# Designed miniproteins, single chains, continued (3): the designs that were tried, part 106

Each design is a single chain, and the fold is of that chain. pLDDT is the mean over its residues in the fold that is shown.

## One batch from the design tools (miniprotein)

Design m11675
Fold by ESMFold2-Fast:
Structure m11675 (fold): chain A 68 residues (1-68)
Amino acid sequence: SLEEELLRGLRELDALDPEAARRTVEEIGRIVDEAVAKHGPELTPEQEREVLERMLEVVRRTLAELAA
């Protein structure tokens, strides 16, 4: 699932750089806040999937940056 991929990516980030992991969680929080501001607090399953995909993109980007 997307949630399992997100949690795995966050664990990998925390193992590599706990500070980068903390900043990534903060950016994820902003993504959630933006989605709620646009759509209201009750997201549809499709909107939830889009939010999770955006979160995963942030995690993947940060992991790639740390690997470079």
Scores: mean pLDDT 84

Design m11676
Fold by ESMFold2-Fast:
Structure m11676 (fold): chain A 84 residues (1-84)
Amino acid sequence: MPVQEDFRQQVLAILRRILTEDLGSTDAQVDQVISLFQNQDIATEQDAFDAIRQILTDVLGMSPSQAQQVVEQLRQRLIDDMLS
């Protein structure tokens, strides 16, 4: 089953921030990543992170280690948000 809409919206907000502020990605690159993520059938948090890692390697040409670092930052920011 799809994850809660709130979780998806939080993932998208944090991912957009990481891509624009930390990585300097263009609006077009960010929109492409967001669009591809929205097309994924996400049942679990792990599925969301796996989808993001795959999209970052396929779209932005990131190495697996670079994509994993983005996923780790995203996961940490989500944990921080959930504790707030």
Scores: mean pLDDT 77

Design m11677
Fold by ESMFold2-Fast:
Structure m11677 (fold): chain A 82 residues (1-82)
Amino acid sequence: KLKDLIDNRDAQGLFDLLKGQDPEEVAERLRDLIYGGVPEEGRPEFKVVPAKSEEEALKSVGDFIDKYLKGENVTELKLLVE
């Protein structure tokens, strides 16, 4: 389960789950997970952007988890695409 990977700080597991997924679908699912309790008009835009390397993507996933768990706004995630 996506939320369980985030709550357990499993950056590698989340990276492996999201790697090769459609960036728009990933963005939608993560936005709903992070901001599901926020009214639609108050939800920030969330983007998935191409990472330059697997290392950059994994680091981005780790940073995403850290910010989310700290209650900070998360607006971007870098993933390996194509």
Scores: mean pLDDT 74

Design m11678
Fold by ESMFold2-Fast:
Structure m11678 (fold): chain A 82 residues (1-82)
Amino acid sequence: MILTPEQLAEWLKEKLGLSDELYEAVLRALRNEPVPEEVTDFLLKLAGISREEAEELAKRYGIPVSTVALARVVAKLMEEEK
């Protein structure tokens, strides 16, 4: 189910203890906007996938690598709640 970007970012802030700066970067990633490489690397580490895997998924779905990494983090957290 699709949540609003703000609702999803608030949920992630509570779950992961994100700073206000990182919260804004997450909102940008949810809008398919470019984010700093440091944020993308952080999300890839949380997702537990390589940059190469994320790039393949990004090409397959036509979305940015940062958005793929964020979606993977969300999916993992939601599966653990299930």
Scores: mean pLDDT 75

Design m11679
Fold by ESMFold2-Fast:
Structure m11679 (fold): chain A 89 residues (1-89)
Amino acid sequence: GVVEQIERAIEAARKGNIEEAIRLLERALDGILKLLKEETDPETRSLLMSAGGLVYSAIEALRKGNIEEAIRLAEEALRLAREAEKKRK
C-alpha cells in the first residue's frame, strides 16, 4: 500500500539508493491518486491531497540532491497517509 511504499522509500533514501527511493515515491503518488478517485470523505481527501503534495516535493528534493529535506518531507507524508488510512477504517 501507499504507507508501505513511502516507508520503503525513506529507507532507500537513507541508504543512498536515490533512484529506488524516487521509484517507490512515484508508486506511492500513483496510489494516493487512485485512492483520491474513490474517497468521498472530505477530511480523508484533504489528508491524501496533502500527503500527495509532500510526496511530490520529496521526489523533487531527491532529484536536486537534497536528501535530508526529502526524507523529512517523506516522513511528514507518511504521517498524513497513516492518518488517512485510520479514517478510512
Scores: mean pLDDT 88

Design m11680
Fold by ESMFold2-Fast:
Structure m11680 (fold): chain A 99 residues (1-99)
Amino acid sequence: MAERAKELLEEAIKLFEEASQVARKNGDEDTAKEAEHLSKAAKEALRLVDDPRFRRFVASTLEEMAEKARELSKTASPEVADLFNQAAEKLREAAEVVR
């Protein structure tokens, strides 16, 4: 269901944008930049998510982004880590819906 994948991606984008803001407020510029990069990558995936020609590519990209978010959660503050883990779960669910 492309619409469900879009909703999950939009939720993940908001979580990454919030993670970037919280990390920046805490003085963690490196984590803030990583969250911004993940937000941009999720926005690009959102453009392709309903095109069947890119189904495999989108699913793979979402799985890679989810793994990256989980990895970043290991070194982030607890608040930012929670946001990354929530975003990773949304991306994983979106990948399952897309494939």
Scores: mean pLDDT 86

Design m11681
Fold by ESMFold2-Fast:
Structure m11681 (fold): chain A 90 residues (1-90)
Amino acid sequence: MSSVLPTVEEAREAAEEAVAEARADPEVAAVRLEEVVAAGVPAFVLTALMKDGSVRAGVLLASENPTDEQIRAAAELARELAAALAAEAA
């Protein structure tokens, strides 16, 4: 799911905490965190492969006022990364 934070530091800290929580979840098989740039804004994409074979993805945008274009770009990157993880699990 898309989310926004005011600084790269805050986004990175939140993403690292999310990775730790996901790794502690007994239903999670694998977790990936990717640092990307979505239409010029740093973003963090967390993807989790569940033991039931489903994939979940979340995005943190490091921007106080993200544009619709930046939000859309981050969502597309999250979709691509989630699809890649799902393909590796198949």
Scores: mean pLDDT 78

Design m11682
Fold by ESMFold2-Fast:
Structure m11682 (fold): chain A 86 residues (1-86)
Amino acid sequence: SHGEEALALLEEALRGLEEGRLSREQLKEMLTKALDAGLQSRSGAGVIAATGAHDLIEAIEKGEASREEVIRGLRSAIRAAREAAA
């Protein structure tokens, strides 16, 4: 489903950041894909995943978030979306 795709993209973004293998542009691309997938799902979990992705894109674009803050935001969004899916 699109909601599962959005969650998988957020989880891969988290993994890539923790492993130090994502550039800023690759991270933004993955978050944009997660946003699009979450919006297409039209589920509560998908909306939460999309909102988390959107907020992180905005923070990155404005230079308002460190790598550690983005990791924390990803963990929070993933948890909230999974709780909504249960």
Scores: mean pLDDT 85

Design m11683
Fold by ESMFold2-Fast:
Structure m11683 (fold): chain A 107 residues (1-107)
Amino acid sequence: MKEKIKQLFEELEKYVDELIAILREMGLDSLAEQLRKVVEKLKEAIDNDDYQAVREAINELKTLLAEARKAVMEKGTPEQRERFYEISDKVLKLLDEIEKLIDEKVA
């Protein structure tokens, strides 16, 4: 189970790196930095088997992704909007999968 969570997290990191690149292209460096910090927090929580901290980091990341999506929709080009939406949807699906695996351990 921990190995599966780590695999999902490694895939998540790759997509988040792509989201950060799009945000930086748009000059949204503050959002990009916040996204990086929350992902590092999530990694630490997973490594420490701190499932409460994992849930908290997932909720923070979901909130930050919603804020980033709004900023990209308001200021992005059509290509940036399409790319960001597609990649952020993949990130949200991975977060839901990680959360489900953690819920199965508490039940």
Scores: mean pLDDT 85

Design m11684
Fold by ESMFold2-Fast:
Structure m11684 (fold): chain A 62 residues (1-62)
Amino acid sequence: WVPNKEDLNDLKKALTLLKKGNSAEAKAILAEVLKKHGLELDPDLPDDLLLDVVEEVLELNS
């Protein structure tokens, strides 16, 4: 899966929210992005791992 420009913008918003501790809102944004690509967000993912994954995806696609 390769995020488009809109997806990258949404991932940046989600990363900012995760860093602020607003994980519920961040997870809602991530779930919407993943759903666009036929994927689902794992609700059991710890916030720290989710933050690391989002940050890595943004780094690889920036």
Scores: mean pLDDT 76

Design m11685
Fold by ESMFold2-Fast:
Structure m11685 (fold): chain A 61 residues (1-61)
Amino acid sequence: SSAEHARARAEIRALLRRMTTASLAEQVRLWEEIRALVRRHGIPEAELEAIVREVQAEVLA
């Protein structure tokens, strides 16, 4: 559903933010969780790229 998709996107955004302060080992685990969410909810690659760009813009400021 669109609500489930929106929740998955929000969760991916939160995980990406956590990666900015995480250890290398934690970054690997967090990225695996992001990939699992992408597969489970059928998130298009272009959409994942957009979310990554949004978070990167946020942390570069």
Scores: mean pLDDT 84

Design m11686
Fold by ESMFold2-Fast:
Structure m11686 (fold): chain A 85 residues (1-85)
Amino acid sequence: SLDDLLAEAEALLRQLEKDPKDEELAKRAAEVLARAFELAKEKKDQEALERTLELAERLLEVAEKGKLDEALIELLKSLIKAIKL
């Protein structure tokens, strides 16, 4: 469900905040957020879109501060831009 995807993304982000160099955790969080965005968009769920945006922006901040993979950072920037449309 959408709520399950958002809960998973939040849990992964909390783990990443404790280990900010975990590239695989960051990639998993980004994948879950992209899936949550698509489902929230299909359902026209404004609350879920706002939640997805909040988590995506928070993930981007961690990825930039941690100097994680540039492709991941660009993916997150693209996702955030798409959500804001």
Scores: mean pLDDT 85

Design m11687
Fold by ESMFold2-Fast:
Structure m11687 (fold): chain A 90 residues (1-90)
Amino acid sequence: SSHIRRAYRLIQQAFRETDPDRVRRLLQQAGRYMRIASRQPSYSDDDIRIIQQSRRIAQQIYDRETDPDVRTLAVDVINTLNIALTRGQS
């Protein structure tokens, strides 16, 4: 899915970013693309792998960040990715 790959690239970019405002914008955009991707009826094995990798990176962002707004957005992204993985396992 192009939306899943776009969300992954945004999450990777957020991981490399040091400015909390930029991290927040990137995580918000990634969340929006994942919500669009959640409307597709099924996920490929490559989609599932990318979602799993995205979740690991989002967790690392959550663990490193002290800004409460960034942490809240990272949790939102992680939850959205977990919902997608739960559907992919069905």
Scores: mean pLDDT 84

Design m11688
Fold by ESMFold2-Fast:
Structure m11688 (fold): chain A 65 residues (1-65)
Amino acid sequence: GCSEEQIAAAKSYFEAGKEAEKQNNDEAAIQAYGRALILLSGCGDQKDENLYNQAKERYNQLSKK
């Protein structure tokens, strides 16, 4: 199952990814979004779908740069 702490950690990594993007540090942003996705993937059906989709989209966009 997914804990509140795991979702909170995923949100923290998502915010770190946004900050890295503001600094034009795509490498750090990719790593942060990737960590958020790993945590949310571990949640299975209990994952925050909106957060997961936002992190996935940003991760995919940055991975193409």
Scores: mean pLDDT 78

Design m11689
Fold by ESMFold2-Fast:
Structure m11689 (fold): chain A 78 residues (1-78)
Amino acid sequence: SRRELIEDLAKRVQEDETVAALVYRALSHRFGPEVAERVVSALKAGDVEAVLKQPEEVVNRLVLFQKTLLNGEKILAE
């Protein structure tokens, strides 16, 4: 589900500053630094509800980002 993908992304952002920086850069480029900072802060706090309340296009980009990370991990695991 979307919620589970966002929960997984929040955990990655909490554990890996490189992932946090990549999420910030992706969101900042498309939606601006204010949106990026707010979303990354919510992910670091584990506040999934605050993330899911963002505009649908922002949430969809985060879901796509997490799916891309999962696909990349599958490629590296082979």
Scores: mean pLDDT 81

Design m11690
Fold by ESMFold2-Fast:
Structure m11690 (fold): chain A 94 residues (1-94)
Amino acid sequence: SEVEKLIEELKKYLEEAVRHLKEALANEGGKGEEHRKKALEALEKAQEKAEKLKEAPDEARIEALLAIAPALNELAELLGEPRLKVVSREELLA
């Protein structure tokens, strides 16, 4: 469905952003700047997909939040101190 595709794309772009942010932190100079730019582009695409999901049914919105929870936890860890850690889908459903 269209909603399932939006959730998959949201997850994909957040995972891409996390990957590029990790590379940006590991690299200095031009390579770090390239990864920062790619992370920003991925985050902007993720935001676009998230915006479209605001009009989705509650079950689909919950599924989207659970699908992105691991990437959000990694983003929190990259800041050096996780302020908000959401449970994984497996932890919530098990």
Scores: mean pLDDT 78

Design m11691
Fold by ESMFold2-Fast:
Structure m11691 (fold): chain A 81 residues (1-81)
Amino acid sequence: SAELEAEIAQIRAAEATVIALVRAGKLSREALVSLLAMLRKEHNLPLPDMHALLALSDDELIAEWRRVVEEIVARLRAEAE
């Protein structure tokens, strides 16, 4: 639906914005981990192990952020069937 594609587009825009802010040094690793937990909660996903996430490198955290976005998008598409 148009509404589903609009929601996915907003999630993709948020993903790109967060990555850009992290790479610009404007968003801390701790802030990224908090946003990751909030995004999972908003989409009714299991809460992450915050301590395990804080142990990751910046590149690993960005990869985890991308992974969670893909998981959310996949769930939204599955729920639309």
Scores: mean pLDDT 80

Design m11692
Fold by ESMFold2-Fast:
Structure m11692 (fold): chain A 58 residues (1-58)
Amino acid sequence: TLKVVKVANELMKDLSVTEASELAAAIYQGMPLEEVKKRALDAGASEETVEKVVEIAK
């Protein structure tokens, strides 16, 4: 739960609230981090944001 909140906050730097919330929820629901990274980049997140999301989600 705490990690999901941190991930959502990090993604919200580059993505909309809806996009950030959906990706954070996907991690909680078991989506592989590799797939989450691809979707975040496709949605317009920076590489720096994606790296921090992976760091938090570990």
Scores: mean pLDDT 80

Design m11693
Fold by ESMFold2-Fast:
Structure m11693 (fold): chain A 73 residues (1-73)
Amino acid sequence: SAMQKAQELLKQRDDAQREADRLLELGRRATEELMRIDPERGRRMGELGRRQVEGSAEGVINALTEEANAVLS
C-alpha cells in the first residue's frame, strides 16, 4: 500500500539520520586526534568534514521525505 511504502521511506530517512549522527561522532573523535598534532589544521579539517556529512545527510533526508510525500499524495 501507499502507506506502507511511505513508512518504509520514512524509516530509511531515520536510518540515514542515525548514520549521519554516527559519522559526525567519529569525525569529532578524529578531529580531537588531529588537533593534538596540529590544533588549527585539525579544527579546519574537522569543520569541513562535518559540513560535508551534514550536507550529504540533508540531501538524502529531503529526497526520502519528498518521495514519501509523493507516494501519499
Scores: mean pLDDT 84

Design m11694
Fold by ESMFold2-Fast:
Parts: C-alpha cells; structure tokens; sequence
Structure m11694 (fold): chain A 82 residues (1-82)
C-alpha cells in the first residue's frame, strides 16, 4: 500500500497541497515501522529520510523511487522471517 501513498502524494503536489503530500510520505514510513522494521532501521529509514528531503525540494519522482526501494527491502525481510 506504500505505492498508493506515494501516488496520492504526487497527486497532492499537482493540486498544490504540499502539506498533504508530506503527510502521505510520513504515513508510508509509519507503515514500515508498524511492520516491525525497527531492527533494521538504517537502510529503510535512510530511504524514507531521503524521500522526505526530495519532497522538500519538490522532487516527488526521486521520493517515489526511494520508497519503492524501501518496499523491496521490506519484502525481502518479510520473506526471510518465514
């Protein structure tokens, strides 16, 4: 569902709602945290942190790619646990 949050963030930017866009990215990070990714915060948190910086610059394309990479890491971690 992280992809949906990023798409909504990009949509909000198009509408001029930068504050809403930031909220969506924060929610994406919260979802990762809720999945118990605290044990490996460095790689995932770095990607989310970079996404926030990209939003500050207005580069939602970069933010979207960063979150997409975080999602791939999340998937690998989930499969490893099983």
Amino acid sequence: MIDELIEKAEKAKKEGNYDEALTYYYQAGAVMDALGLEESPHPLLQLINEAKKAIEKGDFDKARELVNKARELEQEMAEKSK
Scores: mean pLDDT 64

Design m11695
Fold by ESMFold2-Fast:
Structure m11695 (fold): chain A 68 residues (1-68)
Amino acid sequence: SQAELDEAAVRYAKRRRELVDAHVARTGRLPSGEETRAIDEEVLAWMEAEGYPADVLAEIRRLLDLGR
């Protein structure tokens, strides 16, 4: 449902922020485009491991591609 996708998007955004903050703490700079792509894939893999449905993860990935 849209509500399930919205909740998953919030969880995605929170985890992505944590990984970006960790990157900045390590490097002193914002991630590059390639590093951002790697972070996005790490977040999606983490959500899959947490039991998020494949259809929801596929929709998040589709929306990320449209935002480029």
Scores: mean pLDDT 84

Design m11696
Fold by ESMFold2-Fast:
Structure m11696 (fold): chain A 75 residues (1-75)
Amino acid sequence: MEEAKKKVKEALKKAVDQLIESGRPELAGNAVARALERQGKPELAETFRKRVQEAIEKGDLEKAKEILYEAVDEL
């Protein structure tokens, strides 16, 4: 079971990197939020959505990536 969780976290971080690199940071935020919701953590999903959106609005994609990685580690 622990190996499966590690693979899911690694896959999500890779998806975040690819979506940000392709100019779609909002899709990266949505992907991580859906993963948190599937784990029964909708309140965390909403908190991370707001933090990521604020970073995107400020043009800070590095901060958005850091927030998304933090959210993936909360799974």
Scores: mean pLDDT 80

Design m11697
Fold by ESMFold2-Fast:
Structure m11697 (fold): chain A 81 residues (1-81)
Amino acid sequence: SPSLEAMSGHMVIKAKTATKEQLLRLKGALESLGFKNIEINFDTLSLTAEELIVSREQADAAEAIAKVYAEEVTVEVTPLA
């Protein structure tokens, strides 16, 4: 419907965690939300996740879950035209 604004785009999440356990839990949680492109750096306890999103609800859920596990989160969504 033209009255429904779908927030589709490319989403990038960059997160830093306090522990390796939280880093692995964050990876699993993002994978459960459909993220397939996840890179982990165990030396810096950082994670970068990238995915094409099809809804605002998907983006909001991914950001919310990242904030549960990570001490620092940066989110960027680039809209698809």
Scores: mean pLDDT 80

Design m11698
Fold by ESMFold2-Fast:
Structure m11698 (fold): chain A 55 residues (1-55)
Amino acid sequence: MPSLEEQAEERLAEAKTLDAAEAGRLLQEMVDWLSSQRAASVALAALERAAEWQA
């Protein structure tokens, strides 16, 4: 199984190809999923990276 970091990076790469609305939904789902895994630090890092890609 890929690590939580690897899974988050894969989802972020997918989000880069989506419209802003769809990307936002995917990112929210990913944050909810990572939070359920008690991986808040990974979720925060993933959101920061996604913001960089969308900016």
Scores: mean pLDDT 68

Design m11699
Fold by ESMFold2-Fast:
Structure m11699 (fold): chain A 93 residues (1-93)
Amino acid sequence: MIKKKVYEVNGDFELAEKIIEEAKENNQMLTVYHRADTPIVKMEILEDPSLPASGRMLSEEEAEVTFRPDDAESAAKAAADMKPSFEEMYAKL
């Protein structure tokens, strides 16, 4: 079983930046979770570097948007609006 270190960030960019620096210094894989209304809700550091990276950005909301017509446009737009902030965060990895 892969050991993961999980942080609840809830849009705290200062905390997110410290977590990114920790992962970078230890050469660990980082997974970032976001929702349409929050840029960064949760971050996970993978402690086993031998495993393939599943991705550094994962939106649980994006999967639901495809199956919820009433909220799809609003959720997709919010996720797209947050993308530039995530790209800046990934540039620091």
Scores: mean pLDDT 52

Design m11700
Fold by ESMFold2-Fast:
Structure m11700 (fold): chain A 78 residues (1-78)
Amino acid sequence: NILQAVNYMFRGLAAEQDGDLEEAAKSYELSAKYAIKAKDYELAAISYERLSRLYASMGDTDKAAYYQKLAEEYRKKA
């Protein structure tokens, strides 16, 4: 679970560097999902923070706010 979360985080970062924002978003979502399954709430919070910033850069302010709230919730669990 944790290795999958880390691998998806890496894929998200690589996709973001390549400008593939849709693939970056999917990868960060999967990173958060696997981090939560592993009870790595710190990595889940980081994944949601990256996802929030990504949606903000795409102009999706509602999703950015949603994922920022999730990041804050999981950081409190860490």
Scores: mean pLDDT 86

Design m11701
Fold by ESMFold2-Fast:
Structure m11701 (fold): chain A 80 residues (1-80)
Amino acid sequence: SGIDWDNLEIASVERVEVPEGEETLEIEIDFSKSDVKKVIVIVRDLAGNVVAEVESEEKKVTFKLPLPAGTYKVITIATL
């Protein structure tokens, strides 16, 4: 289904670094103790551009995102 923006809550905002030569960001999410329907992860560069967006209906999930080396902001949103 579509995203219900009125039921979104920002669960975390983290600064992460993708090292040179790896070019992959691994993000582990665990909401197994929460009544969430969907997890959305938005990755932004330091200029504020959205470089990746992924979602899952599983409460515990690991995302592996191919991204250039650099510093990013990872925003995790839970949908109730």
Scores: mean pLDDT 76

Design m11702
Fold by ESMFold2-Fast:
Formats: sequence, C-alpha cells, structure tokens
Structure m11702 (fold): chain A 88 residues (1-88)
Amino acid sequence: MEHAIKAIEYAAEAARALAAGDREKALQYAGKAGEHIGKALAEHPDLPPEVRALILEAARVMTELAQGKIAPEEAYRRLEALRRRLEA
C-alpha cells in the first residue's frame, strides 16, 4: 500500500510542478512515481483490483500529460482525486 500511495502522490507533485513551470522538479517527481508504480505492482501481486486500477489510471494520466493531451492543472486534479480514493 505505501508504494501505491507514494506513486500517486509523486505523480500529482509532477503535474503540479509542471503547472508551475518547474520542468526539472516535474521530471524528478515523474521518475519517483514510476519507481513506486513498479514496486507496487511487482512486490504486491495480491493488491486489491481497485488499488491496481487506481495505479494504472494514474499511469494513464501521466502518459496523457507527457503527450500533451491533458493540461497539467487537469492532470493534478485527477491525480489528487485518485489519491483521496486510495486513502479512503
């Protein structure tokens, strides 16, 4: 669970940093998000399906952000909503 929460938190921080124009911090946070996504999926194959779905949706939002298909502010809002769902 810690890696799942951290993955979404770092993804949200990456989007927030990009919205603020801080590309270096955005890249650092995106890298940390990817690392924690990898650890959550590899170390916890028995994650509840809903938790796995939230992690995969966060990865999708980050991919769309990287492709310029979604605004950084919108990505941040979506990732924060996913984080609140995971912590509920």
Scores: mean pLDDT 81

Design m11703
Fold by ESMFold2-Fast:
Structure m11703 (fold): chain A 74 residues (1-74)
Amino acid sequence: VELPSLEEIRERLEAAKSREELERVALQTIALYETATGDSAAADALLQRVGAAMKLPLEEAKRAILAEYERALA
Protein backbone atom coordinates (compact mmCIF):
# COMPACT_ATOMS: atom_id res chain seq x y z
CA VAL A 1 0.00 0.00 0.00
CA GLU A 2 1.34 3.41 -1.02
CA LEU A 3 0.85 6.43 1.17
CA PRO A 4 -0.38 9.54 -0.66
CA SER A 5 2.08 12.44 -0.79
CA LEU A 6 1.89 15.18 1.84
CA GLU A 7 0.70 17.54 -0.91
CA GLU A 8 -2.15 15.14 -1.80
CA ILE A 9 -3.03 14.76 1.89
CA ARG A 10 -3.11 18.56 2.23
CA GLU A 11 -5.42 18.86 -0.80
CA ARG A 12 -7.79 16.19 0.55
CA LEU A 13 -7.93 17.87 3.96
CA GLU A 14 -8.49 21.33 2.42
CA ALA A 15 -11.29 19.95 0.20
CA ALA A 16 -13.31 18.83 3.25
CA LYS A 17 -16.43 21.00 3.55
CA SER A 18 -17.56 19.74 6.96
CA ARG A 19 -16.17 18.22 10.14
CA GLU A 20 -17.61 14.85 9.08
CA GLU A 21 -15.70 15.00 5.78
CA LEU A 22 -12.51 16.08 7.55
CA GLU A 23 -12.83 13.21 10.04
CA ARG A 24 -13.40 10.73 7.18
CA VAL A 25 -10.31 11.96 5.29
CA ALA A 26 -8.19 11.90 8.46
CA LEU A 27 -9.28 8.37 9.41
CA GLN A 28 -8.68 7.08 5.86
CA THR A 29 -5.17 8.55 5.92
CA ILE A 30 -4.43 6.92 9.31
CA ALA A 31 -5.70 3.56 7.99
CA LEU A 32 -3.35 3.87 4.99
CA TYR A 33 -0.50 4.81 7.35
CA GLU A 34 -1.14 1.73 9.52
CA THR A 35 -1.34 -0.56 6.46
CA ALA A 36 1.84 0.87 4.90
CA THR A 37 3.92 0.82 8.12
CA GLY A 38 2.41 -2.23 9.84
CA ASP A 39 2.70 -0.23 13.10
CA SER A 40 -0.61 -0.22 14.97
CA ALA A 41 0.91 1.53 18.01
CA ALA A 42 2.19 4.41 15.85
CA ALA A 43 -1.18 4.60 14.07
CA ASP A 44 -3.00 4.74 17.44
CA ALA A 45 -0.70 7.54 18.66
CA LEU A 46 -1.34 9.44 15.41
CA LEU A 47 -5.11 8.93 15.85
CA GLN A 48 -4.92 10.50 19.33
CA ARG A 49 -3.00 13.54 18.04
CA VAL A 50 -5.41 13.97 15.11
CA GLY A 51 -8.34 13.69 17.53
CA ALA A 52 -6.90 16.54 19.62
CA ALA A 53 -6.48 18.67 16.45
CA MET A 54 -10.15 18.03 15.53
CA LYS A 55 -11.14 20.17 18.55
CA LEU A 56 -9.92 23.25 16.66
CA PRO A 57 -12.11 25.26 14.24
CA LEU A 58 -12.40 23.51 10.86
CA GLU A 59 -9.71 25.44 8.93
CA GLU A 60 -7.25 25.35 11.84
CA ALA A 61 -7.95 21.62 12.34
CA LYS A 62 -7.02 20.98 8.69
CA ARG A 63 -3.61 22.64 9.17
CA ALA A 64 -2.97 20.96 12.54
CA ILE A 65 -3.85 17.51 11.16
CA LEU A 66 -1.52 18.05 8.18
CA ALA A 67 1.30 18.96 10.61
CA GLU A 68 0.75 15.66 12.48
CA TYR A 69 1.05 13.71 9.22
CA GLU A 70 4.19 15.69 8.31
CA ARG A 71 5.74 14.58 11.62
CA ALA A 72 4.58 10.95 11.25
CA LEU A 73 5.90 10.61 7.67
CA ALA A 74 9.27 12.28 8.36
Scores: mean pLDDT 81

Design m11704
Fold by ESMFold2-Fast:
Structure m11704 (fold): chain A 91 residues (1-91)
Amino acid sequence: MPFGPATLPEEERQRMLQQIEEIRQQLQEAKETRGWRYIPVSIVSPRGETSNGVVEEVTDDNEVRIAWSGGELSDEETEQRAEELNEEARR
């Protein structure tokens, strides 16, 4: 099968930037809708590896600040961790 240079690192960079933008939007929506400061996310690396974590913020430099991470955790466990952090933040 013919492949072009579409598999270059530039394509992976664009996917990462899109994920960062989605996380930023989800943080804003969670803050407005639920009063949540932390959100559970599933991040896909450029190589297709998926990692679950809880995000605190996205910086002006497009850096994702992770409050907590666990690559072997279920979506349910990651969501519970986010709930705990948001409950602590509301006190």
Scores: mean pLDDT 70

Design m11705
Fold by ESMFold2-Fast:
Structure m11705 (fold): chain A 74 residues (1-74)
Amino acid sequence: SHIPSKEYLEKAIEALKKTDPELAEKYEEILKSNDDPVEITDKMGEATIEYYESKGDLELAELLRRIREQERKE
């Protein structure tokens, strides 16, 4: 799998601020607190799942969790 660069993640966060500003803020905190691109991507995935669970979209949260598990199994 292609791991996105920090520059790409920063641009993606700026785009996300227009649709999901709360999720974008969580992503910015993860990016600032972590240096490893793999760890950043993993934490962003968890934050996304938690965000959709908090919004009541349990089906999307479950789907995202399954995708994350498949990516981890390589």
Scores: mean pLDDT 76

Design m11706
Fold by ESMFold2-Fast:
Structure m11706 (fold): chain A 64 residues (1-64)
Amino acid sequence: GEHAETVAALAALRAGASREQALELGRMLADSKGKLTASELARRTGISEEAARRALELARQALA
C-alpha cells in the first residue's frame, strides 16, 4: 500500500533524486505492486538506476 510508496520515495531522495522524481517513483511502484525493474523506473522517472534499485528494494521489503 501507501507504506511501500513512501519508503520508495524516501530512498530515492536519499540517493539524490528530486522531490518530484521521488514522488513519481513511489506512485509507479505502488501501481505496479513492486513488479517494475530498476531500469524501467530509472527510464520513466529520470533518476539514476542505483537510486531506482534502492527504492525498489525497500518497496519490495514493505510489500512482503
Scores: mean pLDDT 70

Design m11707
Fold by ESMFold2-Fast:
Structure m11707 (fold): chain A 82 residues (1-82)
Amino acid sequence: SELRKKYEELIEELEPLIPKHIKELAVEAALLYLKLEKEKGREVALEEVRKLAEEKSSSPVEAEEVFELALKVVEEIKKEEK
C-alpha cells in the first residue's frame, strides 16, 4: 500500500543502516499503532505495538529497536499531517 511505502521511505531516511527485516517489522508495528490509536486510544496502541515487537523479534534488543523505530515513524507521519 502507499502508506506502507511512505513508512519504509521514512525509516530509510531516519535510519539508513537498519537491516531490512527490522524495517519491515517497524513498518508493521507503526501501521498497527495508528490503527489501534484511532480505534482504542494511545495506551492500548503502545501496549499492542510492544507485544508485536517482542513476539516477532529474535531477541529483546531487536524488539526494543523495532518498537523505538516504529514510534519514530509514527511521530514523523503525525508531524507531516499537521
Scores: mean pLDDT 77

Design m11708
Fold by ESMFold2-Fast:
Structure m11708 (fold): chain A 74 residues (1-74)
Amino acid sequence: KTVRISTDTTDPEELAAMAKRAIEEDGADEVILTARGVNKEQLEAIKKALEDAGLEVVDSELFGDTAVIVARKK
């Protein structure tokens, strides 16, 4: 029940919407989101957007300009 999403979108609201869709439409319990072209400040904004969307951010990591975030449903 883990869904992986890879995207070039850096918009926190769109990334949160993608993760929420995976949980609502695909029945995912956990989403691994890979976002390219993000910096540390954008990563923090994305984490907040995910939490505001009702998801729990379990882990996050930044590899250069690539962010990997693990979120689950509460």
Scores: mean pLDDT 81

Design m11709
Fold by ESMFold2-Fast:
Structure m11709 (fold): chain A 58 residues (1-58)
Amino acid sequence: SIDELERQRDELVEQSQEIAKQVEQTSDRSERLQLIMQEAEITLQVMLLHVEIQELKK
């Protein structure tokens, strides 16, 4: 349902924000890059879910 997709989107947004905080706390460059990549992947999933939700409302 749309409500479930919106919940999943919101949960992923929270995960993205938590990873962003870890990036700021991480001093190792390689580890920081991996966290940035994970954050980017989650952001992409959030955008895809948002598009899907909008399509279902049409």
Scores: mean pLDDT 84

Design m11710
Fold by ESMFold2-Fast:
Structure m11710 (fold): chain A 65 residues (1-65)
Amino acid sequence: SMSEKLLKQSIENVEEMLESAEREGALNQELIDRMKTVLEQLKKSASPENKKKIEELIERLEELE
């Protein structure tokens, strides 16, 4: 099982990846799909607080589609 600290770091890494892709104009459907896949996997092991944060990120990614 993933520790909560490692899980929070993984969520932060996805947030930073999204921010960087938006700044560089590199955001595309393939990258969005990959980030969503990672977030769905993290969600399976997450606490309720982190699940909510992950779901908010997934919703944000879906709005960019």
Scores: mean pLDDT 82

